# Ledger of designs, part 53: designed miniproteins, single chains

Each design is a single chain, and the fold is of that chain. pLDDT is the mean over its residues in the fold that is shown.

## One batch from the design tools (miniprotein)

Design m1830
Fold by ESMFold2-Fast:
Structure m1830 (fold): chain A 80 residues (1-80)
Amino acid sequence: SPARERLIALVKELLEKIKNGEEISVDELQAMLREMVALGREAGLSPEVLHLIYRAFSAVLEKDYETAIKLLEEILKRLE
């Protein structure tokens, strides 16, 4: 689905930014979270996958990048 493809692209974009050590503003991060959750709901994702999205963003906000990377990679495995 277009929503699923866009969500995969956004997850990969966030993962790349984190792995490259790019600083992400709270406003940008909140906008990405809103878009990913909306796309996930549109794509009919399970509550478990939606919960992983929220957990990944919490980890980024806490600057726990190791946990954020693991959670984002888990999301990609469930989407691909």
Scores: mean pLDDT 86

Design m1831
Fold by ESMFold2-Fast:
Structure m1831 (fold): chain A 80 residues (1-80)
Amino acid sequence: SQQDQISQQIRDLTRQGDRTVQQAQQTGDQSLADRASDIIRRARDLMQQGQNLGYRIDRSISDQFSRTAAQTSRIRQSIS
């Protein structure tokens, strides 16, 4: 279903963002931190799209997204 596709895309982007921001932290690479932020923004857009369509996004997905978004913001600030 479209709901399942959106949920899967949010999970995939969240995992990709986490991986990318961890690489940014390890290397001090600002471009990787910016890339992680872009990935998280895309996941947030999908989350909002799903909610606007009335789809219930699983709490574990939204919680993992929120943790990764917060971590990405902190790491970007530490590299700058």
Scores: mean pLDDT 87

Design m1832
Fold by ESMFold2-Fast:
Structure m1832 (fold): chain A 71 residues (1-71)
Amino acid sequence: SSELIEQIRDIEIQLTKEQMRLMALKVELDILKKQNAPDSVIQQVNSQIKSTEQRVKSLDSQLKRLKQQLQ
């Protein structure tokens, strides 16, 4: 259905945004490590990476479920 296609598109957009954020956080973490940033700052970015990875997994799971309804 057109509604299902729109839901898939919206989740794909959200997934792309979260994946882009994850890539940016990993680049930031690499820079911070090279600059010998404090452990507290490194831990904060690692926590953000973990939370973002959980969102990516959740969105990917939702997307797979919706795509199964199209097939």
Scores: mean pLDDT 90

Design m1833
Fold by ESMFold2-Fast:
Structure m1833 (fold): chain A 92 residues (1-92)
Amino acid sequence: MPQIKDLSISSPSPDHAIISFKVFGDSKIKIDVYIQKKGGDWQLVGSKIANPGETVKIDIKGLKKGQTYSFVVRGIDDQGKSGNASLTLTVK
């Protein structure tokens, strides 16, 4: 089963976030990163195939100052087993 660990977010500017995480599992893992603005729909903002033990960084632009966003990182293996991790960011 895929695991997403060491999930962190940095905001180098008010409209920009970098999500960093480490991926664990037994095989190659499809990573999808979703964003949701409070009260809105989930949108896919990044996708990558990752190897076990890989550190993945996803660069997200177009964020708005004063808004709160939820992020979900979902990993899916070749057997359809999934793992996820989530965090929230309020852009200051």
Scores: mean pLDDT 80

Design m1834
Fold by ESMFold2-Fast:
Structure m1834 (fold): chain A 71 residues (1-71)
Amino acid sequence: SEARKKAAEEVDEKIKKRAEELKELGEKTGDKKLYEKAEVYEKSLELPGSKAAALILLVVAEEVDEELEER
């Protein structure tokens, strides 16, 4: 369906953009953890769907947890 295709495309696009943003932030701030997170996102795009989905969920959960702790 169109909704499913759009959701998959949006997820891929957001992963790519987030990886780029984290890399840029890591280089600017010197925070190696941000840079390493970006590489994990990039690697998820290369994996088979099932493995990529699991990896994405883990990385997203980590970022959400960190954001919640900041608040």
Scores: mean pLDDT 67

Design m1835
Fold by ESMFold2-Fast:
Structure m1835 (fold): chain A 85 residues (1-85)
Amino acid sequence: MDKLLEELKEEIKKLAVEAGIATEEEVDEMLASMTPEELLRGFEAYLYNKLLLEWAKRKGLSEEELRSLSREEREEMVEEVRKEK
């Protein structure tokens, strides 16, 4: 199971950084404190971030602009994208 957990951590880190929501260092620190259940929740957050990136793309936002948004603002934007689909 250790290999699968490490692969899951690496995938979550890659996807979170790719989504522009967190830096690699921030994700590493977060993952170091997480349980396996929290890691699975983090993978669910990846799908959430995909919707956020799609919204940002429609609005012409850069990754830097996206990172400047609060967690609550990012959540509102994901809900807006979901409503349009």
Scores: mean pLDDT 64

Design m1836
Fold by ESMFold2-Fast:
Structure m1836 (fold): chain A 63 residues (1-63)
Amino acid sequence: AGDAARGKEIYEKYFKSMFGENARGINGGVPVTPEEAKEFAINVLGLSEEEAEDLAAYIATLK
């Protein structure tokens, strides 16, 4: 389990502009799941697995 508070900071820095405030996407966008965000963070943004786990934990709280 990741740290959701740290994940919020990562989300606001890298994901909020692409996926919106609640990971629901921008108008007509697809919501990002915790697993999809984790894969994107590691493979596209070059974040560590620890940072990706923190991000996934935060997104899981947005349900």
Scores: mean pLDDT 69

Design m1837
Fold by ESMFold2-Fast:
Formats: C-alpha cells, structure tokens, sequence
Structure m1837 (fold): chain A 57 residues (1-57)
C-alpha cells in the first residue's frame, strides 16, 4: 500500500489536481474525472501511463 506522501508525489508528477490515485491488489491506479483509468505495478510506470492517458483526453 502506498504512503500518503507517495500518492501526493504521483499526483504532482501527473500534473492533474483532479486525478484520484490509489493502490489495490498490489497495483497502482490513477482515475481521471471522466472515469479513464491507468494501472501499473510500480509508481514510475503509473506516472508514465497516466501522463500518456492525460494527453489523449
């Protein structure tokens, strides 16, 4: 489970104040306001996937 500080760093790195970041079943997850979701097994991969998803919105 990610720490609160790690969650905040991920949100800041993605650059979206409305993105919801959480961990579930050993995976990181980012959910955008429209329901679009990025998932990854680690913090760095999640940030990369979420940035790409954000650019496609």
Amino acid sequence: MASQEEIEEIKKAIGDKFVYVSTKDGKYRAIFPGGETAEAENKEELIEKAKKLKESL
Scores: mean pLDDT 76

Design m1838
Fold by ESMFold2-Fast:
Structure m1838 (fold): chain A 62 residues (1-62)
Amino acid sequence: KLKEIEEKAKKGLENMLDPSKALTDEELKAIKEVLSLPEISPEIQELIKKVEAKRKENLAAA
């Protein structure tokens, strides 16, 4: 179960970085579940940091 959620979250985060792909509800749910975990895999942490950096750029532009 945990590995499946992590894989879906990883794909969802990668899709968020790719403008040609849409984020699905399932991927969004997996990302939220991974964020609620006490520990996150390094690959997912790096993807989250990339998404947060993109969000920070949008915030700075506002």
Scores: mean pLDDT 70

Design m1839
Fold by ESMFold2-Fast:
Structure m1839 (fold): chain A 58 residues (1-58)
Amino acid sequence: VTIEPGAIYRVNGNEVRAVGSKDVDENNIEITFYDAFTGAESKGVYTKEEAEKFVTKV
């Protein structure tokens, strides 16, 4: 799984900026997103399979 800091992703219909990511284990990744609309950062743990479904805004 490749999550690029500073890139814009669409996650569950929301446009968010990736702040950073780190592996939790072999199957899970923790990703920090910044939502510019709310001004809030959120951390979530996702399966690597779920994280691969996030797409960069092009």
Scores: mean pLDDT 73

Design m1840
Fold by ESMFold2-Fast:
Structure m1840 (fold): chain A 76 residues (1-76)
Amino acid sequence: SSESEHNRIVAEIGLREVEELRASAPAPPAEAQALLDRARELFKEAYRLSDTDPERARELNEEGGRLLREAARIIA
C-alpha cells in the first residue's frame, strides 16, 4: 500500500540521517550516541514492520525522528 511504501521511505531517510550525523561528529557526547543508537533501532524496526503493521511502523518512525532531532540538537 502507499502507506507501507511511505513508512519504508521515512525509515530509509531516518537511517541515512543517523549515519550522516554519526559521520559529522566522530566522538559525540554519550547522550547523543545513545539517542542515535536508539533512533537507528527504531527506524530498522519501522522498515521491518512497514508492510505487516503500518500503524506501528508510523509510531516507530515518529519516535525515531524525535530522538534523531534531539541528538542533532546536542551535536550541533
Scores: mean pLDDT 88

Design m1841
Fold by ESMFold2-Fast:
Structure m1841 (fold): chain A 66 residues (1-66)
Amino acid sequence: SKEEQEKEFLRIATKLIIYINLLKLQGFSDEEIKKYADELIEKYRHKLTPEQIEQLKATIDYLIKE
């Protein structure tokens, strides 16, 4: 269902945000963080729409830039 798809997206997005913040706290470089974040998106690609993937990529870029 659309609601289940949206819940799954929010779970993946939340996991990604937590993961990026943990990597930042551990002193990983922007390049390394982007690599690991991209790998997480690839792992969940089959559960995400193209639009959701683009939204996650934008979120990664925003969090890294900050």
Scores: mean pLDDT 84

Design m1842
Fold by ESMFold2-Fast:
Structure m1842 (fold): chain A 62 residues (1-62)
Amino acid sequence: SMRAERSAAALVANGASAERARAMGEAFDKGGDNATVARAAGTDAPTGSLAGVAAAREDGGL
């Protein structure tokens, strides 16, 4: 949950809407992969476009 919250906060800071960030945070918390998380954010999740999602995940966890 903390990792999901940190990822959601980072996404909001980068211009994602609060609703979309919350949906992404929930997808992270449920053990979704990067493609599932990006899809929840309204991105079609081509692998190259997932770099930001992966970075947010890593930034949220040491």
Scores: mean pLDDT 53

Design m1843
Fold by ESMFold2-Fast:
Structure m1843 (fold): chain A 62 residues (1-62)
Amino acid sequence: GEAKAREVAREVVGEALDRREALDDEETRQRSIEKGREAGLDEEQMELAAEIAVELMRHIRA
């Protein structure tokens, strides 16, 4: 569900911040999709996780 997608998005963003990585939108999407796939998310949930992660990273970079 949405909760799992949100968790994956938070993990991707948190890991990037911990590593002091400035991920662009495409890098953020790719990592979120890969992490979601590893977590067993379906295609719709992976896309949602990517969208949430991109929005969070954009907000942090603004």
Scores: mean pLDDT 82

Design m1844
Fold by ESMFold2-Fast:
Order: C-alpha cells, then sequence, then structure tokens
Structure m1844 (fold): chain A 55 residues (1-55)
C-alpha cells in the first residue's frame, strides 16, 4: 500500500515534468516523441500502482 502510493506520487511528478518539457519551444520531433513516451509510461505505471492498492 505505502509503496504503491510512493510510486503514484513519483510517476505523477514525472508526468507533469514531461508535459512541461514537451511544451518548450525549439524541441525536435524526436524529443517530442520521447516526452510522449515518458508521459504514456508514467500513466501506465500510475494505473498499475492503483491496481496494487486494490489488492
Amino acid sequence: SERAKELIEKYEKAKKFAEKQKNQPGLTDEQKRLYDKAIKNAEEMIENAKKLLEK
């Protein structure tokens, strides 16, 4: 339970950071794709951690 809450907080912070970075001017298409992948990965990790809280 406590570990799952820590993971949710960690990945929510990572998602917000990646979203902020993606909005910076002058990014390449490759950099934008990397941030999109980071956002999606964080969302999947948050969802998995929420499932652990229900066990």
Scores: mean pLDDT 81

Design m1845
Fold by ESMFold2-Fast:
Structure m1845 (fold): chain A 64 residues (1-64)
Amino acid sequence: AAAAAVEAAGRAAGERIKQQLKLFGGLDPEVEARAVGDDRVEIVVKTPLFTLTLLLTLAAARAL
């Protein structure tokens, strides 16, 4: 199913973002990913300092 592929790509992208934040600031962010529509994934990265929300296409999420 398309939604499952979008969620999987979003989780992978979220994991990369988590690793970058650990590398740069020693942050331990909470990362959530969800399918939004047919070809979009929303990634929410929560840290004590900020919340970052990314809305990516499936292709962009896979590129991360």
Scores: mean pLDDT 72

Design m1846
Fold by ESMFold2-Fast:
Parts: sequence; C-alpha cells; structure tokens
Structure m1846 (fold): chain A 75 residues (1-75)
Amino acid sequence: NLEEALKLFQEALRKAQQGNGLEALRLMERGLTLVNGGYTAGIIYGVMLTALISGRLDDVINTIQSEIDTVQQLL
C-alpha cells in the first residue's frame, strides 16, 4: 500500500531529523517492503544502514526524502 508506505517514510523523516536514526531505519525497513521488491528494498536499506553506522545521518535523511518524493509521484 503506497499510502501506508508514504506515512511510514514521513514518520521516518521526522525521526531522522530529530536525531533518532535507529527509529528512522526501523520505519524505513517497514515502508520499503511495502513499495519495493525485496532486492531493491534491501539495497536502499543497506545504503541507509551504512550511512548511519558511518555517522552520516544527513545521507540517511536525503535517502528518506528521495523515497518520499518517489512515492508521492506514484500517488
């Protein structure tokens, strides 16, 4: 469900902007499985996880925003 994924991505963006990268990743994992095939979802999640572990929270925020923009164009 694209609408459910969009809500999860928007909540993830809010959590990431508040400095809560771990909660943002949990929400993104759930949303990505609703919108993308498992392989694509896994790649996007892996990129975000690597960015978070590397201390690059801004890269996580940018990836979440990109996913929001993509889903909004599909609605």
Scores: mean pLDDT 82

Design m1847
Fold by ESMFold2-Fast:
Structure m1847 (fold): chain A 115 residues (1-115)
Amino acid sequence: MEEAEELYKKGLEAFKAGNLEEAKEHFREALALAIAAGDKELAAKSLTNLGLVYLAQGNLEAAKYYFKKALELVPDHKEARALLLFLEGRFEEARKLAENDPKIAELLELAEELL
């Protein structure tokens, strides 16, 4: 699982640098290894960040697809749920998830900026 975690980190670094295609490749590799190892949490994080990369590219349907896939693996994954609610126009429900979670609030702000 250390290899999957390192690929996930490389994906985050590429995303921050604006290297969106490189970010997708690293998150897809991290996802494949996480699934093979049964690490549902890392797989859900990788899927959620793949969705954010697609959102940054203007592909809202692909973004929703990946957030839904993260929720299929981890139904209580707050980051994917908040992002999906936001993209589906369910803003009050998304905001409620952010009220006591600064990370979710920052993530929703990022999603709004990427639109």
Scores: mean pLDDT 87

Design m1848
Fold by ESMFold2-Fast:
Structure m1848 (fold): chain A 97 residues (1-97)
Amino acid sequence: SPLERIAELLEEALRLVDAAIAAGEVTPETQARLAELLEEIRRLATELGLEDLARLAADNLALVRRLPGLSPEEQRAALEALRTQLEAMLARVRELL
């Protein structure tokens, strides 16, 4: 189902964010994959009429795109914020399953 697919994409995004926090770095590969995951989540949420989830995915996509321009301290804070937001999005999607 599209909802199960959004949950899978969010779980993958969370694993990538946790790995980046643990490593203390965001590689270009990780940043590109996070952007791909968030764009797919936004697309699926839009198709399902989940406007709030689509907006959250778009906002987090914008944050991910800004990561390379941030200082190491700002990147860490942004990754922690992204983790919290992705966890909240996943919890919300699971309530709809």
Scores: mean pLDDT 91

Design m1849
Fold by ESMFold2-Fast:
Structure m1849 (fold): chain A 74 residues (1-74)
Amino acid sequence: FDELKKQTLAVLEKLRATIESEKDKHPELSSGLLALIDEAIAKIAAATTEEEIKEIARELSLGINALLDAYEAA
């Protein structure tokens, strides 16, 4: 569990840094993605079970897809 939690947080922190590096190209999209990732990081940090981490990861994926769909539709 602890290893999964640490690995997941490390992946999200890396994704956050990557999105920040592209922020100037797509500021509105990048801001939305950063907000979703920051929320996921906070939730995972508070998670006490592997199931909670999996649920948070699923919610993040759905949120990112919804944001991308909205951005393309706009």
Scores: mean pLDDT 78

Design m1850
Fold by ESMFold2-Fast:
Structure m1850 (fold): chain A 81 residues (1-81)
Amino acid sequence: SVTEELIKLMEEMLAALEARDTARLGAVMVEIRGLLPDLTPEQQELAIEFLKAAREAMLNPETREEQIEKMRALIEEIRKL
């Protein structure tokens, strides 16, 4: 399902961020953005917040652990939908 693919990509992005794999992080961001039109409005809102958290972690490394925690919480919210 589109929801299962979204969760998989979100988990891959989180893993790439934790591994500091910038190339993989960028590739997964493109894939998540590509899924946005196929998502429900609630899923779109959560996915956009997830992408914002990932970008914030990249721009402000001091917030990295805080953003990772937020990203984990957002994945769990998607799972509940």
Scores: mean pLDDT 87

Design m1851
Fold by ESMFold2-Fast:
Structure m1851 (fold): chain A 113 residues (1-113)
Amino acid sequence: MTDENYQALLEALKNNDLTSPTITCVKKNLREELAKKTNLPAERIEELTVFILRYLKEQVHLGITDKSTILTNLRNGNFSGNTAPLDEIKEDFEKYRNEIVEALETALKKCPV
């Protein structure tokens, strides 16, 4: 992702504009990457995708905008507020933590808008 496209993503997340082309692109590519890297059913992939977008939104609301910090916090399980994984997806998150972080990093790189 270019710096301009990354700033567009952060602004959309800050404003809760879930219909933004940038958020739509990240959401689509995140689902595709999770499907490739995990053996999870589509329902679990959707739940993880929603969780990750919620996590990104909370990081932005906390003033955390550096991509490497956001990815490191996700990898280390450093959640705040109402962004902890739901019990239903907690086991999937713990099992596929590295794959989830790599899927997010790849989705962020693939979205040009």
Scores: mean pLDDT 75

Design m1852
Fold by ESMFold2-Fast:
Structure m1852 (fold): chain A 86 residues (1-86)
Amino acid sequence: MELVKEAIERRVESVERLARYLVEQDPSLRAAAEAAIEAERERAKELIEALEKLSEEAQKKAEEIVKRSLPYSEETEKKLKELFEK
């Protein structure tokens, strides 16, 4: 599960870096950027918590999905969500 968590967290970090860059160029975007970062963090937290509640076998499948789908993308996340559907 560590690899899966790191991949999700790195996606959040990428959003945060882009948001900070945009705010440096245009400070009026600060409120929108903060909202986007918060939404991304909550989404990531919910996904990690849901994955951690899966069986060890399903968690191993999640790790394999992340390894096979580098770089981590929306497609990777869709495959991870399929693990919750039985």
Scores: mean pLDDT 77

Design m1853
Fold by ESMFold2-Fast:
Structure m1853 (fold): chain A 102 residues (1-102)
Amino acid sequence: SAEEAFEELKKLLEELIKKYAPTNSIRDLSPEEQRKLLQALVRFLSLSTNEEDFIELVKLLKQLFGEDFTPLDLLSIAEFVYNLTGDKTPLELVKKAVEKEL
């Protein structure tokens, strides 16, 4: 479910924040951690329909990557998910969140 996907993603982000925060790039993570984070993000973005979850996700990503992480980086991930799955719902939700300057 979307709720389970978000809880899994939050747990992973909290572990990465403890280990690496602040970091300037996902490339500072191990290849295995990069893979797990990308998979968790793709799963969440494919299932989520909740704008509040996107706001909380951006806040967690800013804790990990600092102020260099922007809603535009999340939009790029959502575009990748759309290209992979054909599901426009995550992309449209992220676009609306970006337009509100999250």
Scores: mean pLDDT 71

Design m1854
Fold by ESMFold2-Fast:
Structure m1854 (fold): chain A 64 residues (1-64)
Amino acid sequence: SREEAITRFLESLSKILDEEEVAEIKRKLEELAADPNLTITQILARGLAEASEILLRKRREEKA
């Protein structure tokens, strides 16, 4: 269920982020998922923070 939740979350992100950006978030979430002290909710919350940071950086660059 933990891995399935992460996979589904990343599939949702793939609709608004590039494949490369999703892969970056995936790497970070997989690393966090190895820590037994972190809940799935905390892991997904960090994924959302990473996605937000990527979107803010893209907006700052304002490339067409």
Scores: mean pLDDT 79

Design m1855
Fold by ESMFold2-Fast:
Structure m1855 (fold): chain A 93 residues (1-93)
Amino acid sequence: SEEERKRREEEEKQAHEKRLADIFATATEVAELIRKAEEYIKLYQETKNKEYLDKAIEHLERAAALAEAAGWQFVADSLRREIEKLKEEKKKG
């Protein structure tokens, strides 16, 4: 019926708007974690203190986990490749 169709369309619209809000919230958190990791990488480059690499890795691992949970496999895989590069850098010296 037309009435059942309109009700379903409104429910789907509300579910879609909630999904978009959840996606934007996750994207904002992932972006903030990456930004903090980049700041720690810069601090490592300036100081050579490997504790900043540990902090950068921690933030990127959290970002990768959130991206994976959101179904953003390409983003998660890209972040994990960056984590492995930082772990190799930490082994130097």
Scores: mean pLDDT 87

Design m1856
Fold by ESMFold2-Fast:
Structure m1856 (fold): chain A 95 residues (1-95)
Amino acid sequence: SMLRKKLEEAVERARKELEELKELVETLLKDNPELKAEFLALIKKLEEQLEEIYKRGLEAIRRGDEKAFEKSLLEIEQLISLAHMLSSLVKLEAK
């Protein structure tokens, strides 16, 4: 139960970061529809990757695979870091 809670909290944090990135793209790239579409497509791929990481994390918990579970948490943190990098790129493109 503690591992599931930890996984769900990490996934929810990542979902929130991706939602904030979407709002940033919608706000700052409103006058550049082509670039906006490219960033939204990248965000959609990250959302799909997060869902796959979540499924693998749940399977790791089910099997008692501690290494696979820890890897899933690291992949979520890497995805959050990538979202922060994309946020910086969006802000740079908007200036």
Scores: mean pLDDT 90

Design m1857
Fold by ESMFold2-Fast:
Formats: sequence, structure tokens, C-alpha cells
Structure m1857 (fold): chain A 119 residues (1-119)
Amino acid sequence: MEVPSPAELSKLSIKEQVEVLTELARQTGKALDAETPDPHVAPDPLLVLATKQLKKKMEEEGFPQELIDKVVERLLKASRSSDERVREAATIIAEYVIFLLDSAGQGEAKKILEAFVSS
């Protein structure tokens, strides 16, 4: 799994960014399905904060509760991942979706989130 840098992502159009993030979300979800969560590993605090912010925005935008619950579960699982690339990918996904929701990109946000929980 290759995680794009913010600088590389910024060179793409919004449409191309959404496609890249959708594929990254799908790959990250699959990586998480292969990983056993360790409850003794301290969660990544920045990813936990991003997860809380995303949950609030998804609730405010009227997303289905089942989708919100699955997204939150997977992001919190990623916060406890020993794989730095999984944590980095999950953080980029959460932050980019927050950006889309702040920019009236609800449909694009939903596409990325559904890909993230589809595995």
C-alpha cells in the first residue's frame, strides 16, 4: 500500500484526488481486516481526534448511523495499528473526508467512506 503525500495529492484535480483516496480507503480497509487489534497499544491521539471530528460532521450531515459506526470502528482500529502506513492512510482519509464535508462534497465523501468499510 502506497500512501500519497499531501504535496503529491495537491498536484491532482479534486476528481483525481477522490479516485486516489477511494482506492486508498479500499486498500486500508482490507489491511485492517487482516490485522488483529491490540487493546494494550495506545491509540494515535491525532487519528482519535480526527475520528471524533469526522463522526460529528457525519452526524450533522445526516449520514446513516450504520455507516458512521463502521467508519468510527475502522478508524479507531487503525489508530491502534502497528503499521505506520495504515495509521498514515487512515489519518489522510479522515482529514480529506472532513475537508470534503466542509466543501459541500457529501457525495464524494460518501464514496470514499463506503470504499473504506466495504471489506
Scores: mean pLDDT 82

Design m1858
Fold by ESMFold2-Fast:
Structure m1858 (fold): chain A 67 residues (1-67)
Amino acid sequence: AAEHTARARRHLAEGIKAYQEGDLEAARDHLRESRGYAQEAARAGNTREAAALLQTVDALEEQLKRS
């Protein structure tokens, strides 16, 4: 759980950085990885933290579609 949550957070941070630098492809790839790790964290029982991470990823992916 802790390892998956940490990896989800790292990929979310890298995705935000890529978006700020204009690398939309890297941003999408990092957000996809963050989603995967957050889903694994939820499966391992860290459901509250995983739900918060997934909500943030969903919001950023929607913003990327509009960019």
Scores: mean pLDDT 83

Design m1859
Fold by ESMFold2-Fast:
Structure m1859 (fold): chain A 84 residues (1-84)
Amino acid sequence: MVEEFVKEALEKYGDKAEELLEASGLAPDASEEEFEAWLAEAEALLDEALARGEVDESHRRAFEAQAATVKELWKKLKEKKAAE
């Protein structure tokens, strides 16, 4: 499932990965530490929403899939910029 989301995102948005990362609130030039901090903050907000009953486990799975996709796009963008 996560691999399918990554594949679809890259096929659909490969050339727009930078734009998608910016839209997600993560700068394309963000460090790995900044990315992990952003992800941890988003996860903490999701856990808080789960505790309040505002979301359920299906939302957590969707978040995990999206987070994995964003991380994969971020890594590929970093590789592309390093090759420039």
Scores: mean pLDDT 63

Design m1860
Fold by ESMFold2-Fast:
Structure m1860 (fold): chain A 82 residues (1-82)
Amino acid sequence: ELSREEVEEFKEYVIKLIEYLKENVDKIPDPELKELIKEIKEKKYSDYEAIEKLLEFLVKTNPSVDEEFVKELLKKAKEVPL
């Protein structure tokens, strides 16, 4: 099982990654990822909503990603208070 500390560290990492991608949206070479980051920025998604959208994108675009693992991470991230 993922510890609370591991879930918190993962959440912080993904938030920082999203912030980096938002600041560098024009430099994103993948057009689908670029549109997703633009949507996150324009619609002012919460940190949780942005994480959910990014993880959904990874599952959709990379069939080797374990969808059940991503769902478990999202569930645990939601249960950890900010």
Scores: mean pLDDT 70

Design m1861
Fold by ESMFold2-Fast:
Structure m1861 (fold): chain A 84 residues (1-84)
Amino acid sequence: LSEEEKERIKKAVLEEVKDEKVKKLLENEENFEKLLEMILRGASPEEIAKELGISLKNASTLRFAASIELGVILIERGVKKVVG
């Protein structure tokens, strides 16, 4: 992932999360990189909740938002390679 793609995922996650503590946690680059690593290796919401010290509900929201944006980026990479 490029820095631009990481920033897109971060923005998507922050838009879905309503908890200010979780938003502030993800503003820390180390915590965000850890979230990305977990998403890329297919970590469960339970694992994400434990590692980041957040609720299972928040972990599920983060995983969902990050996975959707990652999926969009991967589709765009395929489309850009084929179409332009």
Scores: mean pLDDT 78

Design m1862
Fold by ESMFold2-Fast:
Structure m1862 (fold): chain A 72 residues (1-72)
Amino acid sequence: GMAAFEEEAAKARELAEEQGLSEEQRRILDEGLAHARAGDFEAAERYGAQLATQGYTEVAQALGRAIRAAME
């Protein structure tokens, strides 16, 4: 549900800060989270794949957890 989504989204943003993501990389995460919140899960997963390709696998996994929470 949305409450679980917001909790996972907050964790993803915290991980992004801890791992030193750039402004551009944080934008990619925020776009993925915005698409997940809107129910555009295919688009959200593409942003996660982009982060994983750039080496931010833990942040991509956290976005994946937020996407799954939004689906419920």
Scores: mean pLDDT 88

Design m1863
Fold by ESMFold2-Fast:
Structure m1863 (fold): chain A 73 residues (1-73)
Amino acid sequence: SMEEIAKKAEEELRRRLEEAGVRVRSVEVTIDGLKVEIKVTLENPSADQLLTAFKLAGEVEKEAEEKIKELAE
């Protein structure tokens, strides 16, 4: 389901961010049709942590979009 894809993406992104040493306040994944929106809020991030979060969020977004496309077809 879309809800399971969103929740799993949130959990996976949080895990990857925490493993990378990033302090996470919140991770929200919203799915509207075939569109995946990811919102990440970090605690006092450095520039390096912002870049890491952007990269990891992009990877998780792409993974979620592929799963959604498989469900839509």
Scores: mean pLDDT 83

Design m1864
Fold by ESMFold2-Fast:
Structure m1864 (fold): chain A 92 residues (1-92)
Amino acid sequence: SVEETARRFVEAVREGRYEEAFRLAAEILREGRVDEFFEALDKLDVKDPKVRAFLAAVELYLRGFTAEEISEVIGGKYAEFAYELGKYLEAN
């Protein structure tokens, strides 16, 4: 379910399992269920800045930003993670 995928995504990001988090995000995008995924994440009331940075990066990717542009917009401490996610989504 999308709700289960949202929970798994949050846990993967929090635990540093970035490859799993990237894969889950890519799967949701391929299935065309991104709106349902974001709704499920909203219900979880995620406050973790790392998880929020990854969600912002996914949103920027959906708006047509490149990995380089996503990294620049996110900036700071999470710029490298945002870049890696963007590159993963571009390739998958």
Scores: mean pLDDT 80

Design m1865
Fold by ESMFold2-Fast:
Parts: C-alpha cells; structure tokens; sequence
Structure m1865 (fold): chain A 86 residues (1-86)
C-alpha cells in the first residue's frame, strides 16, 4: 500500500507542477509530504488524512481537469488505505 500511495501522490505532484494555478507553496508542501511518507516505516491513518487535506488544497487551487482528476483518484487510493488500517 505505501508504494501505491506514494505513486498516486507523485502523479498529482507531476500534474500540479505543470499547472500555473497551483501555488509553488502547495507544490512544495506536497513534495515535502511525499518525502516524509517515504521516510516512514509504517503509515498511520493520521498521515493519510493529512495527505487527503493536501490533495483537497490542490483541487481547490487547480483549474486543470487533469490535475483535479489525478487528485481525486489519489484521494480514493488514500480512503481505501484508511479503511484497511482502520
């Protein structure tokens, strides 16, 4: 699950970096959070909920349908992971 989560978040980051409506600060926060998740031995529900909040920020800033779709797909992956972790 960690690899799938990180991959989904990296897809959002790549798309968001090409979208000028997403702030450099939001992009930097997303990048830093991906690095944080990769450094952890185990992911907690708290970490996944924070990732969802960051993705919601990306959706709120983005005007690009591809970025919004990637973020929504990543949220679904995270919600599935939260359900498995309980």
Amino acid sequence: MKEEIVEALRKVLEAAEKDPSVSPETIARLRAFIDYLESKKELKVEDLKRAIMLLEDVISESTNPDVIEAAREAIKVLEKAIEKLK
Scores: mean pLDDT 84

